# Designs tried in a protein design run: designed miniproteins, single chains, continued (5). Part 78

Each design is a single chain, and the fold is of that chain. pLDDT is the mean over its residues in the fold that is shown.

## One batch from the design tools (miniprotein)

Design m18874
Fold by ESMFold2-Fast:
Structure m18874 (fold): chain A 94 residues (1-94)
Amino acid sequence: MRAPLPQTDDEFFDLFLAQADESIAELRREAERTTGERQEELRRRVEEAERAKAILEANPNDDSPEIQEAVSILMRNGLEVQRLREARRAAENA
């Protein structure tokens, strides 16, 4: 599979923000499909991810602890999206 690898820090940052947007959108869709405590958890995750993304967009190419925490938040939400996709595939195969 020939996926073009990011060759510059700017290309890597743009790719990271695009992946964050997709993860936020998927968490938002999952929240709309869910009810109760799980819906509240997913909505909270969306709000946290949106704030983290805004911090990164306001401070491009900064490596401060605040930016590192924002990156960590977005990475954790990306992992949660992967878990949701895996759970959905498991349910479809049951």
Scores: mean pLDDT 75

Design m18875
Fold by ESMFold2-Fast:
Structure m18875 (fold): chain A 58 residues (1-58)
Amino acid sequence: TKWVQAVKDFEAKSEDELSLKKGEIVLVLEEDEEWALVQTGDGERGWVPTKYLEVIHE
């Protein structure tokens, strides 16, 4: 299981994307070349650019 942390704020620009605040920790479900499908602790899911994420546990 891969856990990542947002290194900066990301604001979603489409319905398939998920907004994250800097320091938020999320679970990676799937990863593309430049995008990761993540899930928050609240059960929200969406795509976030990989460049906004840092691996903290896998």
Scores: mean pLDDT 82

Design m18876
Fold by ESMFold2-Fast:
Structure m18876 (fold): chain A 67 residues (1-67)
Amino acid sequence: SSLHEELLRLIGELIRLIGELYDLELKLKQPLSEEERKRLEEEKERLKKEMEELKKRIREVSEELEA
């Protein structure tokens, strides 16, 4: 597999994570117990960290393609 194919795969993964973040944000707008809200906020923070790591990998692959 080429670095170009890997880049497209990573972008596809990022799009899916953006969708998951949207769903979590939608759930957080609903009436929730304090415990449920805390769990969803913790899930949101984990998802944001995963997205940042994925963005870093996308950047690294993009830089490799330009080299």
Scores: mean pLDDT 85

Design m18877
Fold by ESMFold2-Fast:
Structure m18877 (fold): chain A 94 residues (1-94)
Amino acid sequence: SMEEKLEEIKKLLEELSKSTDSNKALDLFIQIAEIVAEVKKEESLEEAIEFLDKLIELINSTKPQTSFAQALLDYLLKEAKELREELEKELKEK
């Protein structure tokens, strides 16, 4: 379910924000990206957009404790916003 995926992402984001190990931080980042890709594949355009809105809120509420975590969160936020814009455009064209 989307709610379970958002709860999993919230836990992954909290762990990523605290991670001093770059390899672990990158692995957590990849896990979040895989969940986002699954939502895009399995859910409707409207539901995927709603998921991305909630994801963006979760990222914005996450406080990074390292410069590397900040860079990963900034990248994740940019990618989520770009994906949301793409999906919203697709929804309006169909």
Scores: mean pLDDT 85

Design m18878
Fold by ESMFold2-Fast:
Structure m18878 (fold): chain A 60 residues (1-60)
Amino acid sequence: MLSAEEVRKRAREVALAAQDLPAEKASQVYRLVVQAFEAIKAGDLEKAAEYVEQAREVNA
């Protein structure tokens, strides 16, 4: 099972990687990262990891 610390770390790394993206894509990554943190707060680590993976897809 994923730890909240690991998911939070991955979310931050994805947000940092979005710095070189166009503003529209960077905004989308930021929204997904916010949703991931809200899911962590709710205790739903699987949902949080899903949002982080969606954000990584935008960065790819």
Scores: mean pLDDT 79

Design m18879
Fold by ESMFold2-Fast:
Structure m18879 (fold): chain A 84 residues (1-84)
Amino acid sequence: EIPEELKKNLEKALKRVKEKYPDITFTDEAIEELLKMLKYVTYGGEELIERILERAAQRAKEKGRKTVTPEDVKEVIDELIKNG
């Protein structure tokens, strides 16, 4: 199952991103997709999670949506892995 440390890092990162993007909502499905992907990649901790969440929020906003979907999260993770 999802490690407790990963959940704590997610909560801290999500709080910071919500302060920066108060009009953007993360769906439970989007958060689950992030946790599923990060289960096998534990590098970068809280800062990496925050970057993924921030990029996903920006992507949703660029598409005229106020909600982050699992697809937004998948695309952001794919882009970060290819460029890292």
Scores: mean pLDDT 76

Design m18880
Fold by ESMFold2-Fast:
Structure m18880 (fold): chain A 63 residues (1-63)
Amino acid sequence: MAEELTKKGLEALRQGKIDEAIKYFEEALKVDPKNVEARAGLIRAYLLKGDEEKALELMKEVD
């Protein structure tokens, strides 16, 4: 389940649908909070949106 949502998020990012990608990655993390790929995708989505502070907050939760 989380892997499928993460794939949808990555595809949305590839298509430039940043807000849609954020939504899918957030849903993936609700299903599996440990999902590294979903977290990395969410960080990338926020960086592309220009929200560097939100991206840094997500990075702090990993390391």
Scores: mean pLDDT 79

Design m18881
Fold by ESMFold2-Fast:
Structure m18881 (fold): chain A 72 residues (1-72)
Amino acid sequence: SALAEVEAYYDAVLAAVEALLAEGRRDDAIRLLEEAIAALRAMLAESTDPATRAALEARIAELERRLAELRA
């Protein structure tokens, strides 16, 4: 389902970000978060299903929060 694809993508992004941070690759982690946020926003623009839209909005907000923390 589209909802399951959004959640799988989010989980994969978080795992990749944590791996990059463990290697001291903060700038790469920031770039990955920026790219992931852009991808989720593009998916939100094309989505009409309320459950999928809610999941996309929640995951975008969470990734934006993590990006802000890394930039602080």
Scores: mean pLDDT 89

Design m18882
Fold by ESMFold2-Fast:
Structure m18882 (fold): chain A 74 residues (1-74)
Amino acid sequence: MSEIEELISQLPEEAQPKLKELVEKVLASTDLAEQVAYLNQIRDIIYSVLPEEEAEEIFSQISQLLAAELAARR
């Protein structure tokens, strides 16, 4: 399992399917504007289901892992 999937598994079960879908869309997109739009949706969902401190930590980790994976694909 990817580290991103492990982080998503820490979130409420109702949020997990949509977050997994958005992560796949970020990784499948070659357009920076599309990637940013999907990242903003991921952020909004995480901040809607977790307290601010936990949301910031989880989103930061997911963002860093997504950036690293996108860089590795270049």
Scores: mean pLDDT 81

Design m18883
Fold by ESMFold2-Fast:
Structure m18883 (fold): chain A 64 residues (1-64)
Amino acid sequence: MNVLLEITGARDLAATALAIERIGGRLQMVTGDRLEVIVPEDKVAEVREIAARYGGTLTVVGPV
């Protein structure tokens, strides 16, 4: 199953997005300081670690 995630407040949005895409995530939208990404459910913990590394906050929006 895929899930939609929101990341806010990351210091380097480009590096954050690239790291997420490297693990098989897809960038859905960038709006200001907010990234929306779609990842497989088993990758959520890895995305949370990436977000924390860049000072961002991860919110799970829901399944997609």
Scores: mean pLDDT 83

Design m18884
Fold by ESMFold2-Fast:
Structure m18884 (fold): chain A 64 residues (1-64)
Amino acid sequence: GTPVRVTALKDQPVDTPVSPAMKAGEVREGLLLEEREDGHYLVRDLATGRTYLLSDSTVEIEPL
């Protein structure tokens, strides 16, 4: 996967399969495993080792 920085655009108070628990503006580091054409990204969170299907409507993803 490609090393990426994930920045929350919105508060997510609970951990779900589509987002870790994050506050708006919080940053996490991950590995980008897959990009999907509907604006979803499969990312492994480096802190927890968990994989999430993130949406470009809720997070910003940038290369490290």
Scores: mean pLDDT 80

Design m18885
Fold by ESMFold2-Fast:
Structure m18885 (fold): chain A 87 residues (1-87)
Amino acid sequence: GKKEEAEKLAEQAKKLAEEAKKIAMEVMKKAETLEQLLKAIGLVLRSIGIIIDAEKAAKSGDVKKAKELLEEAKKLVKEAKELLKKV
């Protein structure tokens, strides 16, 4: 039920945090334009904060809040990935 959904959301948050860290490493590796790299780093840092809050919400059983925060974090991660493609 809701407990299993909260557990799945916590797992998704952990996977998204791992993906965000990987993006940060790729930004450091592709140092072609400082402005684009700084923008991508900013998106990654914001996404990590939201992912942490999403994981906390999931663990506390607030499935709705966890889901909303995960969707917000996914959008930021996707935007960071698109910026990396342009560098």
Scores: mean pLDDT 85

Design m18886
Fold by ESMFold2-Fast:
Structure m18886 (fold): chain A 55 residues (1-55)
Amino acid sequence: MSPLEREILRLEIERALLLMKLSLLKKFNGDKEEIEELEKRIREIEEEIRRLREE
């Protein structure tokens, strides 16, 4: 597995975990600030994955 493939996989796993946490927070009416921080982090990870896949 290339270093690039490992980095993408690592980011995809992190994104999946954050999406799961976000879903739970939204389902149980969690803290709005925590939800906003998670959504921001998820967007940052998605942008990074997109950038890496374009190389």
Scores: mean pLDDT 83

Design m18887
Fold by ESMFold2-Fast:
Parts: C-alpha cells; structure tokens; sequence
Structure m18887 (fold): chain A 114 residues (1-114)
C-alpha cells in the first residue's frame, strides 16, 4: 500500500510565506522519512506551489496548463484539471481538482519501487 501523506489544507496553502515555507519543509521531511526520491519530493513541492498560486488567483488557465505539463501531466489531463479548477466554486474544490496530480506522482514513485 502507498504511504499516507497529510496534504496541506487550503488555509495552510494560503498562509504567510514564512509559514508556507515551514509547511513545505515538513512535507519534504515526511516524504524523505517515507523513502521518496528527491525527484518525487521536488515534484510534490512544486505541485504545492502551483496549488498556492491557483488559490491566490496568480495563474491564468494557460499558465496553469503549462505548469502542470512541466510536472509531467499529459495535455488532455492538464486541460481537464484547468476546466475543473475554473468551474470549482470553493478553494476546497479547486484544491481537490489539483490533488490528483500529487496522487499520480506518489503512484509513479511507488511503481518504481515494485
């Protein structure tokens, strides 16, 4: 089974920069303790940065698509996620649409071990 990781809440992602940096370091240490590769850890932390920027309204649909593709998300999945984020009425629902990306990164890392 995959390790259970507690992902940040919308409130935690919207925390002041210093607090958000502390949250990222907590996630980094938790993932290292679970035996994740440095590559997988950096992708997950980048996904957290993207989630924060989405919740802050800092990314256009085109920018979000481009950032997701940089994480290895295929174009069709990226378009779907962008549409789901745009349609989502709450920060929690926007976050849920993006959480699949982290789940995919964790699944890929688990497959490399098996």
Amino acid sequence: SLPVLRLPTAEELLAPDDVFDQIKERVREELRALGFSDEAIEKILKALDIMRRVLRGELTDEQLRAELQKLGVDPATAERIVAEVRAAPTDEEKLAALQGVIGDILREEAQRRL
Scores: mean pLDDT 82

Design m18888
Fold by ESMFold2-Fast:
Structure m18888 (fold): chain A 51 residues (1-51)
Amino acid sequence: SEALERAKRLYEAAKAAGLTDEQIKELMRSALRSLGYSDEEIDEAVEEALK
């Protein structure tokens, strides 16, 4: 759920900056991976944040 909270914050900020959903997905995956989240947590967080 921490990963999801971070993904949602990243999505909102990037969307406000005018990034496309594709660019935002790449950014979120990169950022969450750098923070040490697992691939499963990243996939779930990214999909949930884009709802």
Scores: mean pLDDT 81

Design m18889
Fold by ESMFold2-Fast:
Structure m18889 (fold): chain A 91 residues (1-91)
Amino acid sequence: SNARKAVEAGRKAAEALEKGDVETARQYIKEMADYARQGDTGGGWAGALVASEGAEKAGHKDIAEKLRQASVHARQGNAQEAADLLYEAAK
């Protein structure tokens, strides 16, 4: 399912951030954004939360805040707002 793929992308983004590979993390965040654009909320909620925690641990405060906001919007069922914030985090 798209939700399961979004959660997997969020985990891979967190791992990449903790390794200092911000470019690879941005690619996985963009993958989550693509699923959210397609209407995924469950994976966007869980995946963005995991990625936000990884970004926070790695000291990427701006990325972490955008991912946290995306997770909140996804939890509220706002897939398009979550997608927009995930694309912003991937810049």
Scores: mean pLDDT 87

Design m18890
Fold by ESMFold2-Fast:
Structure m18890 (fold): chain A 85 residues (1-85)
Amino acid sequence: METAQQYYLKGVELYKQGKLEEAKKYYEKAIELDPSYALAWYNLGKVLEELGKLEEAIEAYKKALEINPNFEEAKKNLKEVEKKL
């Protein structure tokens, strides 16, 4: 049985290969097992942004910041995506 961290790492590997839809699915699996996994929420936001799903990306970044308010990369990416809406 895969752990949240193992699903997250698989998502990162798929993202590096440009397999955005598959990376998204694995980040979602990581979040299903650990909804407080701020890094998984942040990387889900990045994948959603690259897929053009800007509203969903905003929600994912906000969730990462709710879990970790000092997540500077999530704050930066949230501001940039909000400018595109």
Scores: mean pLDDT 87

Design m18891
Fold by ESMFold2-Fast:
Structure m18891 (fold): chain A 63 residues (1-63)
Amino acid sequence: EDYVAEAKKYEEILKKDPNNPKAYFNLGLAYMRAGDFEKGKKALIKAASLGYEITEKDVPLVE
């Protein structure tokens, strides 16, 4: 899959619904798979802050 295109898709969703924890979680995973680990981590932290439950299995890298 084109993870850069997936990330842009979730960015567009978040422009209309900026407090969507599921969209931030999916955006974070797409960024991490695309190699943007810093952006991915920030999106995952935002998802958790909005109430999304994140486990270590949801994050492909531990460090």
Scores: mean pLDDT 73

Design m18893
Fold by ESMFold2-Fast:
Structure m18893 (fold): chain A 82 residues (1-82)
Amino acid sequence: MWKKVGEKKEGDITVKVYESEDGKTYKIEVEKDGEKLVIEVGLDGSVSYYLNGEKISQEEAAEKFPEGLKLASELLFEVLTK
C-alpha cells in the first residue's frame, strides 16, 4: 500500500510523493497538461519511469518533464530529510 507523504504545486505542475508500506520504495507522481509521469524509486538505487502507465526511459522523462523532475527531486529530498 502507498501512503502520501508530500505534495507540491508550481504553475501547471503537481508533484505527489508516496511511501511504500515497508518504507523502502517511493512513488512520485508528476502531473502536467493532463499527462501523468510516475517515478518509482527504491532505496536500493532502482528507478523506473512510467508515462500514463507505459514504461519509458529516463531520457524521455527528462525531455517531457524537466521542471517536473526538478520539483520531484526537491520534494523527495524534503521527505527523506524529515
Scores: mean pLDDT 79

Design m18894
Fold by ESMFold2-Fast:
Structure m18894 (fold): chain A 68 residues (1-68)
Amino acid sequence: SPLDEAVRRLEELLRELGELATPEEWERVSERLIAVGEEGAARGLSPLETYERMIELVEEELRELRER
């Protein structure tokens, strides 16, 4: 299902983030992911829409970390 695919994609991205990020960077991204989840719930977004936003966030952070 699209949701299962989004969950797997986020898990893959979070594994890569765990390898590249410092503990402080990981904490900041985790706080932002929590905020995305809270915003999604407040706006009545589907789980899929919320995961897609989380994926976009982690992909952006990974792009910056890879450029270091």
Scores: mean pLDDT 87

Design m18895
Fold by ESMFold2-Fast:
Structure m18895 (fold): chain A 100 residues (1-100)
Amino acid sequence: NADEEAQRYLEKGKEAYKNGDYETAIEYFKKAIELATDPVLRAQALAYLAVAYADMGKIEEAEKYFDEAVRILDGLSDEEVLEVTPYLIKAAIALNLAKK
């Protein structure tokens, strides 16, 4: 199942990010985005991609992927929006810190 593979890549990306390996995290998040057919999973992966780019100081890339994650919300139910919200909060905080 493509979404099961996307979920595995998202988790691998989170682990790489936690270890400070931002380049590896970005590669895994991009693979998660490519495989995800579930818009919730895709938005979560995009939000983490924005976090990783922000922490690297790559503000333009971080804003691009954050905006892509936010645009997915327009097609989601209220319940699905709540599933993505913690990821968007993390990305918004990372972007605010990086812009200083």
Scores: mean pLDDT 88

Design m18896
Fold by ESMFold2-Fast:
Structure m18896 (fold): chain A 62 residues (1-62)
Amino acid sequence: SKVEEEIKKLVEELIELLKNGASTDELQEIVEKIIQLLNENDLPKEFVDEIGEKVEKVSNEK
């Protein structure tokens, strides 16, 4: 779906920013947008869990 593609793109951007040493503020903005899209859309549980796990791992790397 279009929303799933947008979320995946945001996760890829988040991972790339992390690798490039982006600021905590930049990382937080993308994380918040991902969480908002996950909460506002009726997405498959498997997809939500996968994205949530990736986002949580990034947050814990701090």
Scores: mean pLDDT 78

Design m18897
Fold by ESMFold2-Fast:
Structure m18897 (fold): chain A 71 residues (1-71)
Amino acid sequence: STAARIAELEARLEELAKTVSQEEVDDALAGKNTDPVAREAAIYRLQLEALRNGTPLDRSKLQVLEELQAG
């Protein structure tokens, strides 16, 4: 269910927050941080926002995610 997926993403982000700061995640979303843990957290944040809002991921954000996955 969507609620279960939201809970899973929230739990994963809480776990990753012990390793990376909010600022590091924001920098990864802006393409300024290449740390793989910060990038993973950024991906989860984008997925969580899309699920909560009931909207597809922004096309430009999807391109950023594809670049992160390709590296």
Scores: mean pLDDT 73

Design m18898
Fold by ESMFold2-Fast:
Structure m18898 (fold): chain A 67 residues (1-67)
Amino acid sequence: MTRTLEVVEELGDGSALAAVDTETGEQFLAFVRATDPSRAVAKSMTTGRQYDGTVSADRKTIVATEV
């Protein structure tokens, strides 16, 4: 299943992104890869489940795919 997350805050000099699911309002914390800033691991703050995230070029959107 694919989720669309809206980035609401950049943390840790952009190494982490606080984001919210646009449909459910579920909160996520996404950890951006240092070697590829278009990729992140998004963790649900509600369930603790991890998703593979693709970060948009403007860093405002993350497309999260369930692993």
Scores: mean pLDDT 83

Design m18899
Fold by ESMFold2-Fast:
Formats: structure tokens, C-alpha cells, sequence
Structure m18899 (fold): chain A 101 residues (1-101)
């Protein structure tokens, strides 16, 4: 279970970084580094989690922190911000499906 959740987080992280690299913005490197730190911390917390509810809480916290970072650097109606939201929602659905099995 945890290994599959960690794979979902790594894929979401990599997709978000790809979106940010292709989107012109003045603080791209700083935003990308911030996103990496949020996901790396979440992966560490997932490894320590002892229940499905703890895994869910870790993901929700990480998603909120990523969106807070995006809001600091990008307009929320930008194509890049919308794509980040889409990626986070897809990751949330995949994690929910795993935790409900």
C-alpha cells in the first residue's frame, strides 16, 4: 500500500515540475524547489504513517502547501495553475481508490 502511494506522489511531483518548467514565470526555480520539498516531506511522512487516515491527511496537507506556493507565484486562473490542480486531483483520486481497497 505505502509503496503505491509513494509512487503516486512521485509521479504527481514530476508532472507538476514538468508543467512549471514549461511555463514562463520569473521565480520558476524557487517555486520548483518549494514543490520538491513539500513532496519529499510528504513521502517521508507516508513512510511513518500507520493508518489509511494518516496517509490521507498527509496528502491533503501536501496538496494545500503546493497550492499555497502556486498562489504566491502564479495567477490561479493561469493554465499552469489549472494543470497543477488537475494533477493534484488525479493523485487524490488514485490514493482514495487505493485506501478504499
Amino acid sequence: MKEKVIEILKKARDKIIEVLKKSPHPNADELIEGVKKVFDKAIEEIKKATSPDEIREVFLKAAREVMKLIAEYLPLDSPAAKEVVRILNEAAAEIQKLLDE
Scores: mean pLDDT 83

Design m18900
Fold by ESMFold2-Fast:
Structure m18900 (fold): chain A 66 residues (1-66)
Amino acid sequence: MTILTVRAVKDYTATGADELSLKEGQVLRLEVLEELPGGHWLVRNLDTGETGILPSSVLEVLAVEE
């Protein structure tokens, strides 16, 4: 799976346990598990171990790893 270092460009609030919340400026290491229609990603947060859905439009990719 592709591992990304990303930064949130704006706040995103999760509405369910399987969704992730982000704060603007938050830096995360994410594993992309599945690319969903409409520019959403199912990801695993490598810092917390949590899995959830995020819109890719709220993320700035800083680095890409294998």
Scores: mean pLDDT 78

Design m18902
Fold by ESMFold2-Fast:
Structure m18902 (fold): chain A 76 residues (1-76)
Amino acid sequence: EEELAEKARRAIEGALELAEKIAKEDREKAIKFLEEAIEELRKAAEEAEKQGKEKLAEVLREGLERFERKLEELKA
């Protein structure tokens, strides 16, 4: 689980960096990317919680908050 949580954390960081890069050229595309990522991440967090993978679920929920915050910034 720890290894999976670490991979998830790295993937979240990469996705946020990609979203920022896209937003500089196409804000609408970045918004759509983040909306899709949020939906998938929410499902993954629920799945992790159901499986008792608490550390993974925590990392995924933190990622959700970061993605939602970034989405709000782009929509402002």
Scores: mean pLDDT 82

Design m18903
Fold by ESMFold2-Fast:
Structure m18903 (fold): chain A 89 residues (1-89)
Amino acid sequence: AKEMVEEIKKAAEAGDSEKALELGKELEKKLAEEIKRAVEEGDAEKAAELARLGGEAGAAVARALGLSEEEVEEARRLGEELAEKLLKL
């Protein structure tokens, strides 16, 4: 997961919006499955960490797509909010 976030950030920095979006989509699928598994195993801390990584990835993709800074921060905030909710389960 962390390596894919770094690749998404590099693609965003290079202006390769298509690559950033493709990597983001694959990471989102992987993170959703890993979060579900962590929740099923009772590992709220792992689920929260994965949710935050999803927010960072979403923010990087939003930047690569040329979205506003407000939209970039919204993506990061959604990951943080999900992490907080998962920690309370």
Scores: mean pLDDT 79

Design m18904
Fold by ESMFold2-Fast:
Structure m18904 (fold): chain A 66 residues (1-66)
Amino acid sequence: MADALKAEGRALRAQIDAQVRDPVVRDSLLRVVDLGLAAADQGDTEKAKTLLEVARKALASALATE
């Protein structure tokens, strides 16, 4: 459901803002999350799921490196 994807995207956005200290990496991750949230807002749930999954994996990778 799009509302659940929007909630997930907002949670990811908050986590990125709190935990990613490199501003370039943070801005890149927030860009992907914002694209996912825009897709969810447009009702494209498959695109939103894909973008939020990409953002989640990228966040996990960034945190493992930092």
Scores: mean pLDDT 80

Design m18905
Fold by ESMFold2-Fast:
Structure m18905 (fold): chain A 65 residues (1-65)
Amino acid sequence: MKKVALVAGKTEETLEIGIKKAKEMGADEVIGVLNESSEKVHQKALELRKKGYDVTIYNAEKLAE
């Protein structure tokens, strides 16, 4: 099962850090979303899970701490 990290960030700076950390954590693919609503982030994760991907959602601000 492909491991996908869906990284949601409020700023480009924290999103960049979050993406780098998600790659270090062994995700097969990393998708960054900048300043998107929680509803859109959740919808994207559901679409990927429907395709059979193992999707983890990361908050870039928390990941960058």
Scores: mean pLDDT 81

Design m18906
Fold by ESMFold2-Fast:
Structure m18906 (fold): chain A 55 residues (1-55)
Amino acid sequence: SVEEKKRRAIEAVRRVQEAFPDLSDEDLERIVNTVAKTYGLSEEEKEEVLAEVRA
């Protein structure tokens, strides 16, 4: 499901954030873009993932 893909994408991004706590917002956006593409998420779904990991 789309919700499962978003959850897995969020988990993947959070693992990167834990390994690299000093990531810039620009780096975070690039990581989210790469992960979203890997999981086949739409642009809208990618923005939801980005919003969640910034919270």
Scores: mean pLDDT 82

Design m18907
Fold by ESMFold2-Fast:
Structure m18907 (fold): chain A 82 residues (1-82)
Amino acid sequence: MEIAIRLAEEAIKLAERVLKKAKELGDEKSAKKAEELLREARELLERARRATTVEEEVGLALRAIGLILDIEKLEEELEKKE
């Protein structure tokens, strides 16, 4: 079971989507935040690939869920500006 890896990959895809939207809108603040979230998602993926215990995998999966929620909140903030 590699739930943490799958969630981290989803976080990366979502962050890349939000980053592209922020750049298209010229929202420098949101673009910077999206870049930071993308960096965190990539770091999380690398850690998930190295996880050797169920405890590590569960912890990383929970962090990935939290990151996805933060990215979704940023996407909602971008939508409210329209």
Scores: mean pLDDT 83

Design m18908
Fold by ESMFold2-Fast:
Structure m18908 (fold): chain A 43 residues (1-43)
Amino acid sequence: MEEDLKKGEEAYKLYQELVDARRRGASPETIRELEKKLREAAE
């Protein structure tokens, strides 16, 4: 039960970090890493 919640929670957290990084103008490297992690977490 908690495992399913953790997966959704992790994906949501990564999505928020990605949005925030883009808003802040973070480096392209950081944005690419977050995009990759989000895709992996959403799988």
Scores: mean pLDDT 75

Design m18909
Fold by ESMFold2-Fast:
Structure m18909 (fold): chain A 72 residues (1-72)
Amino acid sequence: MKKEKAEQYLKEGQKLLDEARRSLAEGNIEAAKKYYDEAIKAFQEALKIDPSNEKARKLLQEAVELKIALDK
């Protein structure tokens, strides 16, 4: 049950990353930043439930790096 909830957050975060990438392609940097923030939160929740989830950890790192790049 808890791992299923972690997978749900992982899927939600991946969807939010896709929304962020689409927003960037459309030139909407503000929307992209908001979606990256929401994706980061989703991946953090997944890791709270399943700290051994390598996919969530890797995606969290990717989302943080992408957001930092937009703040430059």
Scores: mean pLDDT 82

Design m18910
Fold by ESMFold2-Fast:
Structure m18910 (fold): chain A 110 residues (1-110)
Amino acid sequence: MAEEYLKQGREALENGDYEKAVEYFEKAIELDPDSEISAEAYVLLGRAYLKLGDYEKAIQYAEKAVSLGSPEIKLEAYEVLVRAYQKLGDTDKAAEAFENLKKVKEELEK
């Protein structure tokens, strides 16, 4: 059930319907808040908010994805954090997120 909302959210995100994507991802999280599905929904919310230009919300949801997600989800979440901090001009936070991104990527590429 949460997986169905995650799928619909991804389709909306791919179609550029970012507000609709947010609604679907929020429903996925609502059904299973502490799961891998919700971790994936959090990173996709971060991506949707990057597209909407809400960089503070993109950071908030990407940090949730880092706290709950697998290494694969953490990789995507750190990519969102890097982009959001770059857009806000927070060079130090962008650099920190990029170092974390590299560490996770190295672990996955072994």
Scores: mean pLDDT 85

